Designed miniproteins, single chains, continued (4). Designs and how they scored, part 48

Each design is a single chain, and the fold is of that chain. pLDDT is the mean over its residues in the fold that is shown.

## One batch from the design tools (miniprotein)

Design m13750
Fold by ESMFold2-Fast:
Structure m13750 (fold): chain A 76 residues (1-76)
Amino acid sequence: TPALSPEEARRLLQAQDPFSTPKRIKILEALRELGEATARELAERTGLSQSTVSRHLRKLEAEGVVERRDGRYRLA
């Protein structure tokens, strides 16, 4: 059985991160305030990385919580 390095354990914790919910809330609040925004604009507004924002937006879009039009996102 391969032993987890501290970096591998950190990545697994990030994948199952209980802080995923607070990041999700920050993105939704920013969308509520802005009405419509790109992943870049949301990253700037929330202080999260664009990759983190994009990952959460894809999940929210799949759940029907967020709608995408012409590369911009808004609450559905």
Scores: mean pLDDT 73

Design m13751
Fold by ESMFold2-Fast:
Structure m13751 (fold): chain A 79 residues (1-79)
Amino acid sequence: GAAEAEALFEEARRLYARAEELYEEAKRTGSKELLEEAARLAAEAGRLAVEGARAAGDPRAEAMEAKLAEQAAALEAAL
């Protein structure tokens, strides 16, 4: 329902913001560990956003899931 979607979107936004902060720190310090942690949090945020979209009945949920799969494959190829 709407309340579940809202909670999932809020958590996704929090994780994404944290991922962005870690990514900026990784660029500043050259830390591979921070870069990997930022990537993990961004992936988790994306997953929660897709779950939120599904809970809200958003027809874009399938397209979002496909984009996440592409991003995950690109990240795996880069690691």
Scores: mean pLDDT 78

Design m13752
Fold by ESMFold2-Fast:
Structure m13752 (fold): chain A 70 residues (1-70)
Amino acid sequence: MLSREEQLELLEKELEEIKKKYGEEYPELVKEMEEVYEEIKKSEDPMKQAILMARFLALKTELELLAKQK
């Protein structure tokens, strides 16, 4: 299984790809995803981390659905 540090590194990489692809057209959603990522980094509670991860994925799905409608 991935370590906490490896999980954060993968999330950061995914967030950078999202910024590159969608940051110009959906800046508010990308900003919200950045804020969720920062909360994941600060959280030491595994349950809170899981909830924040679910929120990150939900925002990503919302962004992909909006992009499909363009």
Scores: mean pLDDT 79

Design m13753
Fold by ESMFold2-Fast:
Structure m13753 (fold): chain A 108 residues (1-108)
Amino acid sequence: MKEIADVIARAELLGRSDLAEKARALYEFYLTPTNKEALKRFAEVLGLSDEEIEKLLNMSVEERKKFIDEQIAKLKAEVDSIEAAEKRTLTPEEQARYERLRDIYAIG
């Protein structure tokens, strides 16, 4: 998913390892929504309760995708807000790192 790859790359460049970790957990869960290990990692990173985890397990594939899309949109809004507050331009080295990170997560 292109949007989550962008969020991961931007969070890493901002030094926000917490946001980058959340974005990576969402990316992993998006690729493997039936994988219990991916779900457990996702739940731990997002601080989900056992009740919320059980609800996710009982969701349809379409409902889980919608939930993931909503969480990605929230993370994107948070990263956009931080970038706007910092008002910084990327150096050529940071731009190269951003493109590399984006490609790793978007293409595999």
Scores: mean pLDDT 72

Design m13754
Fold by ESMFold2-Fast:
Structure m13754 (fold): chain A 59 residues (1-59)
Amino acid sequence: SSIDEAIEILKTYEPDHILSDEELKEIAQRTGLPLSTLKLIAKLTGGTAEGMIQYLEQL
């Protein structure tokens, strides 16, 4: 699924890495997830790779 693919990409970053807008856009393009959704998740989780992974794993 697009969510599982996003989790695998996020796992390539260090857990405390704060994703940039360009990195979120790259994930959106590679997975087909809406950029707006990824930006919302980043805002809700503090934008770290670990925080975004934990959020996505609960969907």
Scores: mean pLDDT 89

Design m13755
Fold by ESMFold2-Fast:
Structure m13755 (fold): chain A 95 residues (1-95)
Amino acid sequence: MVKEGEEALAAGDYEEAIRYFEKAIAEDPNNARAWLLLGAAYFFLGKYEEAVKYFEKAIALDPNNAEAWAGLAEAYKKLGEYEKAEEYRKKAEEL
């Protein structure tokens, strides 16, 4: 399911990608990659508050995931929270 979700994400089929990642999470709620990619799909749909939520879940499962910290920084930047965006960008660069 994660692979099919990644293929949908690469094709720009963000809503289909979300369905695959949601299925992956339903099977394994500790799949940090599925949470990361779910955040990315919501980010590409312009749903930045949801993207933050899912990136935070990915970080909770894997605090050393530089991609999740970078995604969180970009989502906060889109929400106009520039101080949080800079803090999380630095965190991603330190990993």
Scores: mean pLDDT 88

Design m13756
Fold by ESMFold2-Fast:
Structure m13756 (fold): chain A 62 residues (1-62)
Amino acid sequence: SLEREIRLALAYMILALDKAAGASPETIKKMEEAVDYLEKGDYEKARKLFEEAGNTAGVKAI
């Protein structure tokens, strides 16, 4: 759906911004895993990984 496409686009944008801001490798890995789960439609796992990464914008995007 369009909503899923927008959420995924926002998640990729947030990931790119955090990489540019110098987020730790551990944080980036969790966000990349969260995006992978989001692509698979597993919103619960995606949300949990964004929360563990401390990415409140990513949690809200889901």
Scores: mean pLDDT 75

Design m13757
Fold by ESMFold2-Fast:
Structure m13757 (fold): chain A 69 residues (1-69)
Amino acid sequence: METILLALRHELRKLAKVLSDEELIEEAVRMGKSALAKGVPLEEIEKVLREVLPEEIAKEAIERLKKEL
């Protein structure tokens, strides 16, 4: 679990520097779904997204994740 969350933080920080807002939201949702499939709790994924992404991007990604569950 912790290794998956560490990889998520690292990758999203890198992508935030090069992707557009919409692309970053899409990648955050895709990576979040992958983490959920591996057994990571949604609450832990939400925490990572809020820590590493801009507030508006994190909010949109979290909302999309919740709707697709």
Scores: mean pLDDT 82

Design m13758
Fold by ESMFold2-Fast:
Structure m13758 (fold): chain A 64 residues (1-64)
Amino acid sequence: GSHMETLERARQLAEEAGIAASNGDFDKARELLKEIDELVTDPELRQELHEYADRLGALRITTS
């Protein structure tokens, strides 16, 4: 009962990283992405979560 909880937390961190990047707080975004990497050992899942955060941040940056 730990993998599901870890994935849910990692996705929430990815959302927070995307929001931080959207606000121009890239230092906070980098720290949150590092925390995801510590929680998630699967490189494919790490990449998916990083891309998810980037899409959330990039959408707001690109449209401004």
Scores: mean pLDDT 75

Design m13759
Fold by ESMFold2-Fast:
Structure m13759 (fold): chain A 63 residues (1-63)
Amino acid sequence: KEEILKRIEEVAVRFREQLPTLSPEKGGRIVDLIVEALRYLNFENDEEKAREKIEEAERLLDE
């Protein structure tokens, strides 16, 4: 759980730094993935799905 939370924080930092260069569509997808990761982690207690969502957000930020 703690490792996934740290990854979500890192993604949020990278998202804020890249925000001026992101398309509205790409930015919206990243926000949705962050929200879904937090929902699975904190409300659903599904670390596996939370990990999947944050990994997808990380991939989008790398492109």
Scores: mean pLDDT 79

Design m13761
Fold by ESMFold2-Fast:
Structure m13761 (fold): chain A 78 residues (1-78)
Amino acid sequence: MEEEARRLANELAEAAYAGDWEKAEELARELARLVARYLEEVEGLPREEAERLGEEGARRALEMAKKAAEQGIRLPPM
C-alpha cells in the first residue's frame, strides 16, 4: 500500500508539473481512495473518518503540487 501511495503521489506531482491538471485531479482521487482503504483496513479507523482523512491528504498533496508547479519546482520522488 505505501509503495502504491508513493507511486500515485509521484505521478500526481509529475502531472501537476507538466500542467496536466485533469490527470493530477484524477490521481488525487485515486490516492484518496487508497489512503482511506489503508486507514480503514490496517489502522482500524471508521470508514467515514478514513474517507475524510484520505480526501484531506490528497487535497493537501494536490495543493502542494500546484504551488510547486507555479514556482517551476519539480517535487522530489517520495
Scores: mean pLDDT 76

Design m13762
Fold by ESMFold2-Fast:
Structure m13762 (fold): chain A 130 residues (1-130)
Amino acid sequence: APLDISDIPTDATKIDLSNQGVSDISPLANSKATTLNLSSNQISDISPLANLKNLTTLDLSSNQISDISPLANSNLTVLNLSDNQISDVSPLANLKNLTTLDLSNNQISDISPLDSLTSLETLDSSGNKI
């Protein structure tokens, strides 16, 4: 049977939707997931992730994302945003619990917003305009 995102229970704590041809994640807006893998899809709009307060591990690598402002109030500790179209990382300045961040292969020229991330242990910013 084909996977329908709307069939995923809202109480599911770990969701893997990698490489599924997903572009619309609006069915995830009320998800209680702590771990979400959305890598290798066609996602550009992540506004449905804005209220996912239980989310601690998020993989959005290899999508079409440029606006990460929906992540500004998240509780993320592990975030992979590699291979997107991101240039502005200022929304990440509020992610005080972030320990692992992959920003490789984006369009970032200024990483100074990350100076506030005092818990950050691992950063990959390779393949940017820095």
Scores: mean pLDDT 89

Design m13763
Fold by ESMFold2-Fast:
Structure m13763 (fold): chain A 58 residues (1-58)
Amino acid sequence: DDARLRKGVAAVEKNLDSFSEPQLLAALRELRELAKTASGELRERILAVIEKIERKLG
C-alpha cells in the first residue's frame, strides 16, 4: 500500500532525532530495501531519509 508506505517514511523522518542507534540501523535497513522497489517522488524521499540516517551514524 503506497499510502501506508508514504506515512511510514514520513513517521521515520519526523522521529529520526529521537531514534537510538539500533533503531536508526533498523530504519536504514528497511528504507534501503524499500528504495529498491519505490519510484518517483517516494523513492527520492526514501533516499533523502537514508542520507540523513547515514550522516547521523557516520
Scores: mean pLDDT 82

Design m13765
Fold by ESMFold2-Fast:
Structure m13765 (fold): chain A 88 residues (1-88)
Amino acid sequence: MEAEKLAQELALKVAKELEGRETVSTEEAIALTEKAARELGKRLGDPEAPKIAREEARKMLEGRETVSTESAKIVILNALIEAAKRAE
């Protein structure tokens, strides 16, 4: 679906911002996810997208203070895809 493709494109932009880093804090990963989800929500007309993506990222990162950059990229991608699926 076009919404899922957009989520993948936005996740790739965030991944570019994380290049050269070994780790990302949980709070930073959640903030980056929410920022990308705001753009996703604007393009899909879904104001709930940032809330959905934030909650999914928080759930995946629960109990962690930091994660590897690769883990952060996966979390951000999956959170944005979940937000896109709920936007139709």
Scores: mean pLDDT 83

Design m13766
Fold by ESMFold2-Fast:
Structure m13766 (fold): chain A 75 residues (1-75)
Amino acid sequence: SAAARRALVDAALARLATLTGVSEALRQAKRDALLRLREVADTMDLTLLGNAARGILEAESVEAVEATAERFLSG
């Protein structure tokens, strides 16, 4: 459902807010990527959406966040 997809991204955003040891640049890149993901969540398969959110949260650099977002958001 659309509600379940949005809840998944909202949970990822909440998780990001509690992460420590993350630079402001990396935190902002992850937040921006998750917000873009949220905009298209209703068009994505739930498994792909979960994989995208997890990949964004696990990314160790801004470049990795951008690569992950591009893979899932540009088709």
Scores: mean pLDDT 83

Design m13767
Fold by ESMFold2-Fast:
Structure m13767 (fold): chain A 92 residues (1-92)
Amino acid sequence: DEAIARAEAAAGELLREAEELFKKGKEAFEKGDYEKAIELYEEAARLAREAYARAAAALEATDPEAAALVRQGGEQVLESLERKIKEAEEAK
């Protein structure tokens, strides 16, 4: 339970950092700085991937159904970030 709480706190911090990077990436994209937007989106994807992996791993032993939902949610977020990276690449 304390291990789950620690993993959730760590995952929460990574997701907050990923969200800030995503916001900065969107701002760079809107300003036409597509290379910077790509860098920020890639870093956001890296942190999000780590966050979802940690959260899913923490839930696996106690709630495998919740762990599966976290993995599915993470996959959807990463697919959205991949689309944003592709949009920025195509806009260059």
Scores: mean pLDDT 81

Design m13768
Fold by ESMFold2-Fast:
Structure m13768 (fold): chain A 68 residues (1-68)
Amino acid sequence: GLEEAIKLLEEALKEKDLEKLKELVRKAYQLARHNSAVATALHEALKEKDLEKMKENVKVALELARES
């Protein structure tokens, strides 16, 4: 559920490898799919090709998830 997604996103922000980051974001997206705001933010993160840009979108998703 959403709490599991939050844990994965916190782990994602510690990653230095783009493919590991994407894997954690994909898993978080599946867990958060019923929360439209968080799911949308994670979907936008997955469109990013730059590590730092993806992390910025992950931070947005994490904030939205914590407010839910």
Scores: mean pLDDT 84

Design m13769
Fold by ESMFold2-Fast:
Structure m13769 (fold): chain A 73 residues (1-73)
Amino acid sequence: SKELEEKLKELEKKLEELQEKTEEAAKRLEELLAKKAPKEEIRKALLEEASLTLQVMLTYIEIQVLKKEIEES
């Protein structure tokens, strides 16, 4: 259905945005490590990257489930 296809587009856009944020977080973590930043700053950056990575994985699963629903409809 057109409604499921539109929802898929929204989820794919969300996934792209989350992937970009994850790459930015990873780059920030690398920069903090290179600068030998305080452990607390490194810890916060690591937790941010981990959270974003989990969100990417969850959104990817939602996309796969929705794609299967579209194929079966």
Scores: mean pLDDT 87

Design m13770
Fold by ESMFold2-Fast:
Structure m13770 (fold): chain A 85 residues (1-85)
Amino acid sequence: AQTLLDQGTTLLNQGNVLLAKGEYADAIALYTQAVALFTQALALGNPDAAVNLATSLTNLATAYANLGQAAEAAALAAQAAALLA
């Protein structure tokens, strides 16, 4: 679980750099991989993965919103909020 968390965090950080540069499509690819790794870490019982998964989903939603995909962005933001409730 810790290795998945570390790998996911690296991808999340790389995605954040691309998001800040306006490279939304590339940021989406990295955030999608981070979401998969954090989802697996959470399923294996690592509770720290929930916050990282929510952050990745929120940033993925921001990238989709910037590409004009408002429905996808709203769905991802709602999923992130549900994880932290």
Scores: mean pLDDT 87

Design m13771
Fold by ESMFold2-Fast:
Structure m13771 (fold): chain A 59 residues (1-59)
Amino acid sequence: MSDEELLEVTEEVLEYLESDPETREIAERTRERLEKIEDPLEREIEASFALMEAEIEKM
């Protein structure tokens, strides 16, 4: 996967989390965490963890 594709996937996950009032805070906290992370792959991993946390919150 290219760096550009990793950044696109990361943004899609964050946009999905921001669209739901129940998971918006998770998205906001994740964006703050990503400000300290430069690597596209590490950013995608953080977004994936945020998505899992959001799914648990919705249970």
Scores: mean pLDDT 79

Design m13772
Fold by ESMFold2-Fast:
Structure m13772 (fold): chain A 89 residues (1-89)
Amino acid sequence: KIDEGREAALEALRIVVDSAPDADSRRRVVEALLPAVTAVSHAKTPEELIEALRALRKAIEDVARQGLVSEEAAREAVELLEEAIEKIR
């Protein structure tokens, strides 16, 4: 369950980073997502993991709103994180 949440976070990160149109946008996306990704990596309980996944979801929505990633990639990543949160319970 925790491993599934971490896998979902890594896949969500891959999807949104890959959708960035240039190196500058990619750097900005990585910088914005890094705190939430670090929280996912350090989560020791299901509750901490859910909080970290929610933070990552918010960060993805924020970079999409800034136009740094594609809307389709952001939607796919958010859906993946929401599914992972539901499975962790």
Scores: mean pLDDT 84

Design m13773
Fold by ESMFold2-Fast:
Structure m13773 (fold): chain A 62 residues (1-62)
Amino acid sequence: VKEAEELFQQGRYEDAIKELEKELEKNPEDAEAWRLLSKVYGALGETEKANEYGIKAIKLEK
């Protein structure tokens, strides 16, 4: 997640998404990865995906 966070902060959204997708393939219950993926898609203007992944992260935190 840290590497994907750094990529996101650098504006490298596509690289951040690829890193997060790899993490989620290994650990699909990673709430931090889902939350960051939601933020990345939000930054790209993909509101539907951002909302979906954000809800997933919230459910996993509770």
Scores: mean pLDDT 80

Design m13774
Fold by ESMFold2-Fast:
Formats: C-alpha cells, structure tokens, sequence
Structure m13774 (fold): chain A 80 residues (1-80)
C-alpha cells in the first residue's frame, strides 16, 4: 500500500516538475520523502494535506488538476 502511494507521488512529481519553481520542486521532494518514511496512515494523510495546501496556494490550474487526480488514486489505494 505505501509503496503504491510512493509510486503515485513519484509519477505526480515527474508531471508537476516542469510546472513548478525550484523551491516548490524541493518542497514536493521533501513531502514524497516523508511519505516514503511514513509508518502510519495518519503520516501519509498529513503529508498529502500539506501538498494539497501548497498547490492550492502556489500551483497553476493544471498542477492542481494533476494533484487532485493523484489524491483520488491514493485515496483508492488507502481504502483497499
């Protein structure tokens, strides 16, 4: 389950990187690292909430759409 979440986040990063500043790319990498290190569902949910907030404040509509799609995929993985 966590490995699948990490794969979704890495795919999201690859698609978002061209749309983001170097500073935003660094923050996204840090959030992915936090998810990779997560041992609980709550840690994953907290990192995802922070990602959504960052993209709502600083992301383009395209970046926000990609993040929403990744969020839906991750929620499906966590519900299994």
Amino acid sequence: ALAEVVAVMRDLYARLAPLLSPEMQAQLRALIARIEAATTRDQVVDALAELMQLLQLHGTPEAQALAREAYRRIRAILAA
Scores: mean pLDDT 76

Design m13775
Fold by ESMFold2-Fast:
Structure m13775 (fold): chain A 75 residues (1-75)
Amino acid sequence: SKEEMIEEILEMIKNHPLLSRFYEGIKKLLDDNFDKITEEDLRALKEAIEKVVNGESTIDDLLKAVIRLGKKVQD
């Protein structure tokens, strides 16, 4: 479910030393926009987080993905 995917995403962020500082902001974005966020959006966000965790991308790339999601759900 979307709720389970969100919990998994938030747990990954919370448990990463460089990403944990963004936990509250990302949690608020996902909580406030739950009805507008699709499972495809959540899969893309999870993939972006996994790439940062694995050293395959930067925190800046993840923040750009979060900004794009925020813009999409505000439309």
Scores: mean pLDDT 83

Design m13776
Fold by ESMFold2-Fast:
Structure m13776 (fold): chain A 75 residues (1-75)
Amino acid sequence: GLVPPSEEAFKKAGELLAKYLPLIEEALRNKDLEKAKELVEELVRGLGDAFGLSEEERERLIEEAIKELERILAE
């Protein structure tokens, strides 16, 4: 394409965030930690595909995101 891959990656990331953030917020409002974890894992895997991240980097991001979800729900 004529546009750099990074620009396309950010567009895809924005679409994924727009789709998944409202669903994650709803799961958190319902205190459904398992659903929130599932949605976050799907979001991070999608972002990893957009940015060409390794499986190891995706796993690290999922772990960090899950820790943040647990922190939010512990409040």
Scores: mean pLDDT 77

Design m13777
Fold by ESMFold2-Fast:
Structure m13777 (fold): chain A 60 residues (1-60)
Amino acid sequence: NDLLVKSTGSLTGLSPEQIRKIAKEVGMSTSEAAEALVKEALRRGKPLSPEQAREYLKSL
C-alpha cells in the first residue's frame, strides 16, 4: 500500500496533502472523488485510471 500510494502520488504529480484536500472538498462518494482526482491528474499531464484513483482514495 505505501508503494502504491507513493507511485500514485508521483503519477498524478500531487502531494498526499493535496490529494487529501481534493477528497475533502468533493465531500462525495469514492466514485465521485475518484472522478475528480482523474480529472485533476489529466489536467496535470499525469493520466490516472478511475480504478487507480479509487485505490488511492481508499488508502487515505
Scores: mean pLDDT 63

Design m13778
Fold by ESMFold2-Fast:
Structure m13778 (fold): chain A 52 residues (1-52)
Amino acid sequence: SLEEAIAEVQRLAREIRELATSGKDPEEVEQLRKRLAALMAEHGLPPEAAVV
């Protein structure tokens, strides 16, 4: 559902922020960013949906 997609996008955005802040595992951050972009594209979500 759209609500589930938004919740997942918000979760991924927070996880990306935490990992990027720690400076560890840039490859994992890149993979999470790809998943975030894919979910946003799949559900037609605006960039604002990923703001946390």
Scores: mean pLDDT 78

Design m13779
Fold by ESMFold2-Fast:
Structure m13779 (fold): chain A 54 residues (1-54)
Amino acid sequence: MSQQLLEQSEQDEKASEELLKKAEENKDDPVKYAQLYTASEILRIGSEFNRELS
């Protein structure tokens, strides 16, 4: 198991949460909301994948 994968997972999870929060701030702009939400989901998936591999 890799400690680096766990650390990367935690960083990606935090970044995902920050992007999701920013998406909520931009919910009045559907295009911006969709872009931020999609970026958040990509990071969340990556975080989960790295956590499973660690």
Scores: mean pLDDT 78

Design m13780
Fold by ESMFold2-Fast:
Structure m13780 (fold): chain A 72 residues (1-72)
Amino acid sequence: DEVVERLIELGREYLKEAEKAGDKELIEKAEEEARKAVEEAGIPEEEREETLERAKLVKIGEEMKKRKAEAE
């Protein structure tokens, strides 16, 4: 899914920038939303870490895309 992969790439870039800027709220919110989604999906424990990381990047990408659209 091209859209998901694009959001992951954006999330990865924005996560790096957020960490550099100390934007803990963005990171924490994305982690909470990703964790909730993974728990609701019933992902096996052995796959949770990888799935959670991908979901977190997607959520960061979605949030940053929304903020950029609102700023433009």
Scores: mean pLDDT 73

Design m13781
Fold by ESMFold2-Fast:
Structure m13781 (fold): chain A 102 residues (1-102)
Amino acid sequence: KDLEAQRYFNKGVEAFKQGKYDEAIKYFEKAAELGTPGQKASAYSNLGDAYYKKGDYEKAVEWYEKAIELAESIPAPDPLAQAMRDRTIAELKKKLEEVKKK
């Protein structure tokens, strides 16, 4: 199932790069449904990005907040994992602040 989640995530990223935000959302939702907690958090982050690009700022906020909450709940068993997690959370919080200005 991790491979299926990764496949959908990759399709979502490709659709997003092409400006096909509705298709990207569909793929990221499937990636979130099928993925591990880490894959799910990444998919939630990309859902926020896709809704932001569509101008749906309320949904962008919702997905960024869900991504932050999930990322914060994932155990970081070593200092490198903790540093990467903290960096990802900081990046998401910065995006959330940007959206809230709209």
Scores: mean pLDDT 85

Design m13782
Fold by ESMFold2-Fast:
Structure m13782 (fold): chain A 71 residues (1-71)
Amino acid sequence: MAAEKALRTGEGAAERLRELGYPELAEEVLRVGRELARLIEEVGAEAAEERLRERLEEVDRRAQAAIDEAR
């Protein structure tokens, strides 16, 4: 269930970001996860990941920077 996996992964990341004091970034992570899940249902997992590659990489970089800054 690729769409559910995408949502679950986003929810876990958002929860961690919220705990670190980045609720706005957590909301962005959830939004990207929902968009990924929608596209997986529409075009399949491989095509969805390719279409969102740049945004997934950007959000991952921002999340990692926030985690590193909180240390």
Scores: mean pLDDT 76

Design m13783
Fold by ESMFold2-Fast:
Order: C-alpha cells, then sequence, then structure tokens
Structure m13783 (fold): chain A 69 residues (1-69)
C-alpha cells in the first residue's frame, strides 16, 4: 500500500541518518531489498533507493517521490 511504501522509505532514510557510514549504507540497501520482497515498495523503487544509498540527499529525494504517489 502507499502507507507501507511511505513507512519503508522513512525507515530507510532514518537508518542512513543514524548510521551515515559504509555499514549503514549496506544496511539501507539490504532494507530496500527486504521491503521489495515484502511488497511494501516496488522493484523500481527499491532499485532507486539502492542507487541513491551512498548520498543521504539523494535518498531524501527518492523517499519524497515515493511518499508523493
Amino acid sequence: SLEDAKEAAENILNLLEENPDKEGVERAKEAAREYEELGAISKEEAERLIEAAESLEEVKKVAEEIKKK
């Protein structure tokens, strides 16, 4: 659902804000894949979050786009 997608995007963003290191980036990428498998976000949304994961600013942008659907 849209609500599940917003929650997934916010959780990934919060993870990166709390853990802005290489381990946090890898955990964020893993979380995006897990949320895709659970059906919370689409494959395309997960791929965009994974590509953005090394930049908090880019993740914020992708998360806002997911939340505006």
Scores: mean pLDDT 79

Design m13784
Fold by ESMFold2-Fast:
Structure m13784 (fold): chain A 79 residues (1-79)
Amino acid sequence: SKIEEYEKRIKEDPNDYEAYYNLGKVLYEQGKLEEAAEAYRKSIAVAEKLNKPNPEARKNLLEVETEIGLELLKKAVLG
């Protein structure tokens, strides 16, 4: 799967911030919001360490965190 491909890239090169970003996108498409957010945070952290800009991962992280917040709000309102 694409997830296994990106996980392999990360294992071989932990500084592959693009692999973390792409892993986050695939996890998000599968509805794995918390895992997607973690992958995006790791992409951002690695890119910052390498002094590489990574605005797409920051934008996608904000979108995922917003969805997580909405799901938590729904659970709080419905029980």
Scores: mean pLDDT 85

Design m13785
Fold by ESMFold2-Fast:
Structure m13785 (fold): chain A 60 residues (1-60)
Amino acid sequence: DEEERLLEEVARRLGAPVEEVRANLEVLDISAAEFAERLPTIEAAANTGRAAAGRPLRAA
């Protein structure tokens, strides 16, 4: 129950479907809670990548 809610929250923040997030967690062998703790670092890395590129990323 709590895992499902965390998966939905992470999916919303990443702009990805829940199924994709679940598959990634399975590959990484981590829980949704553990992934959520690392999410700020992932977001910071993504933002730094955009700034370094000097161009906006195109919509997917």
Scores: mean pLDDT 65

Design m13786
Fold by ESMFold2-Fast:
Structure m13786 (fold): chain A 60 residues (1-60)
Amino acid sequence: PLARAVKDYEAKKPEELSLKKGEIVEILKVVDAEWVEAKSLKTGERGLVPKEYLELIESL
């Protein structure tokens, strides 16, 4: 599924992914209630992102 960052997120640990507001990511895996593993479509980098920073968008 695709999602959009609703606000900037700055990675606090090496396994986390930094995002800018409006950036589109692919959700690869739901890790727990608070975190997902996502891949940035701009950079191709993968990492953990808080779910509250993401808004699901519809795929074409």
Scores: mean pLDDT 80

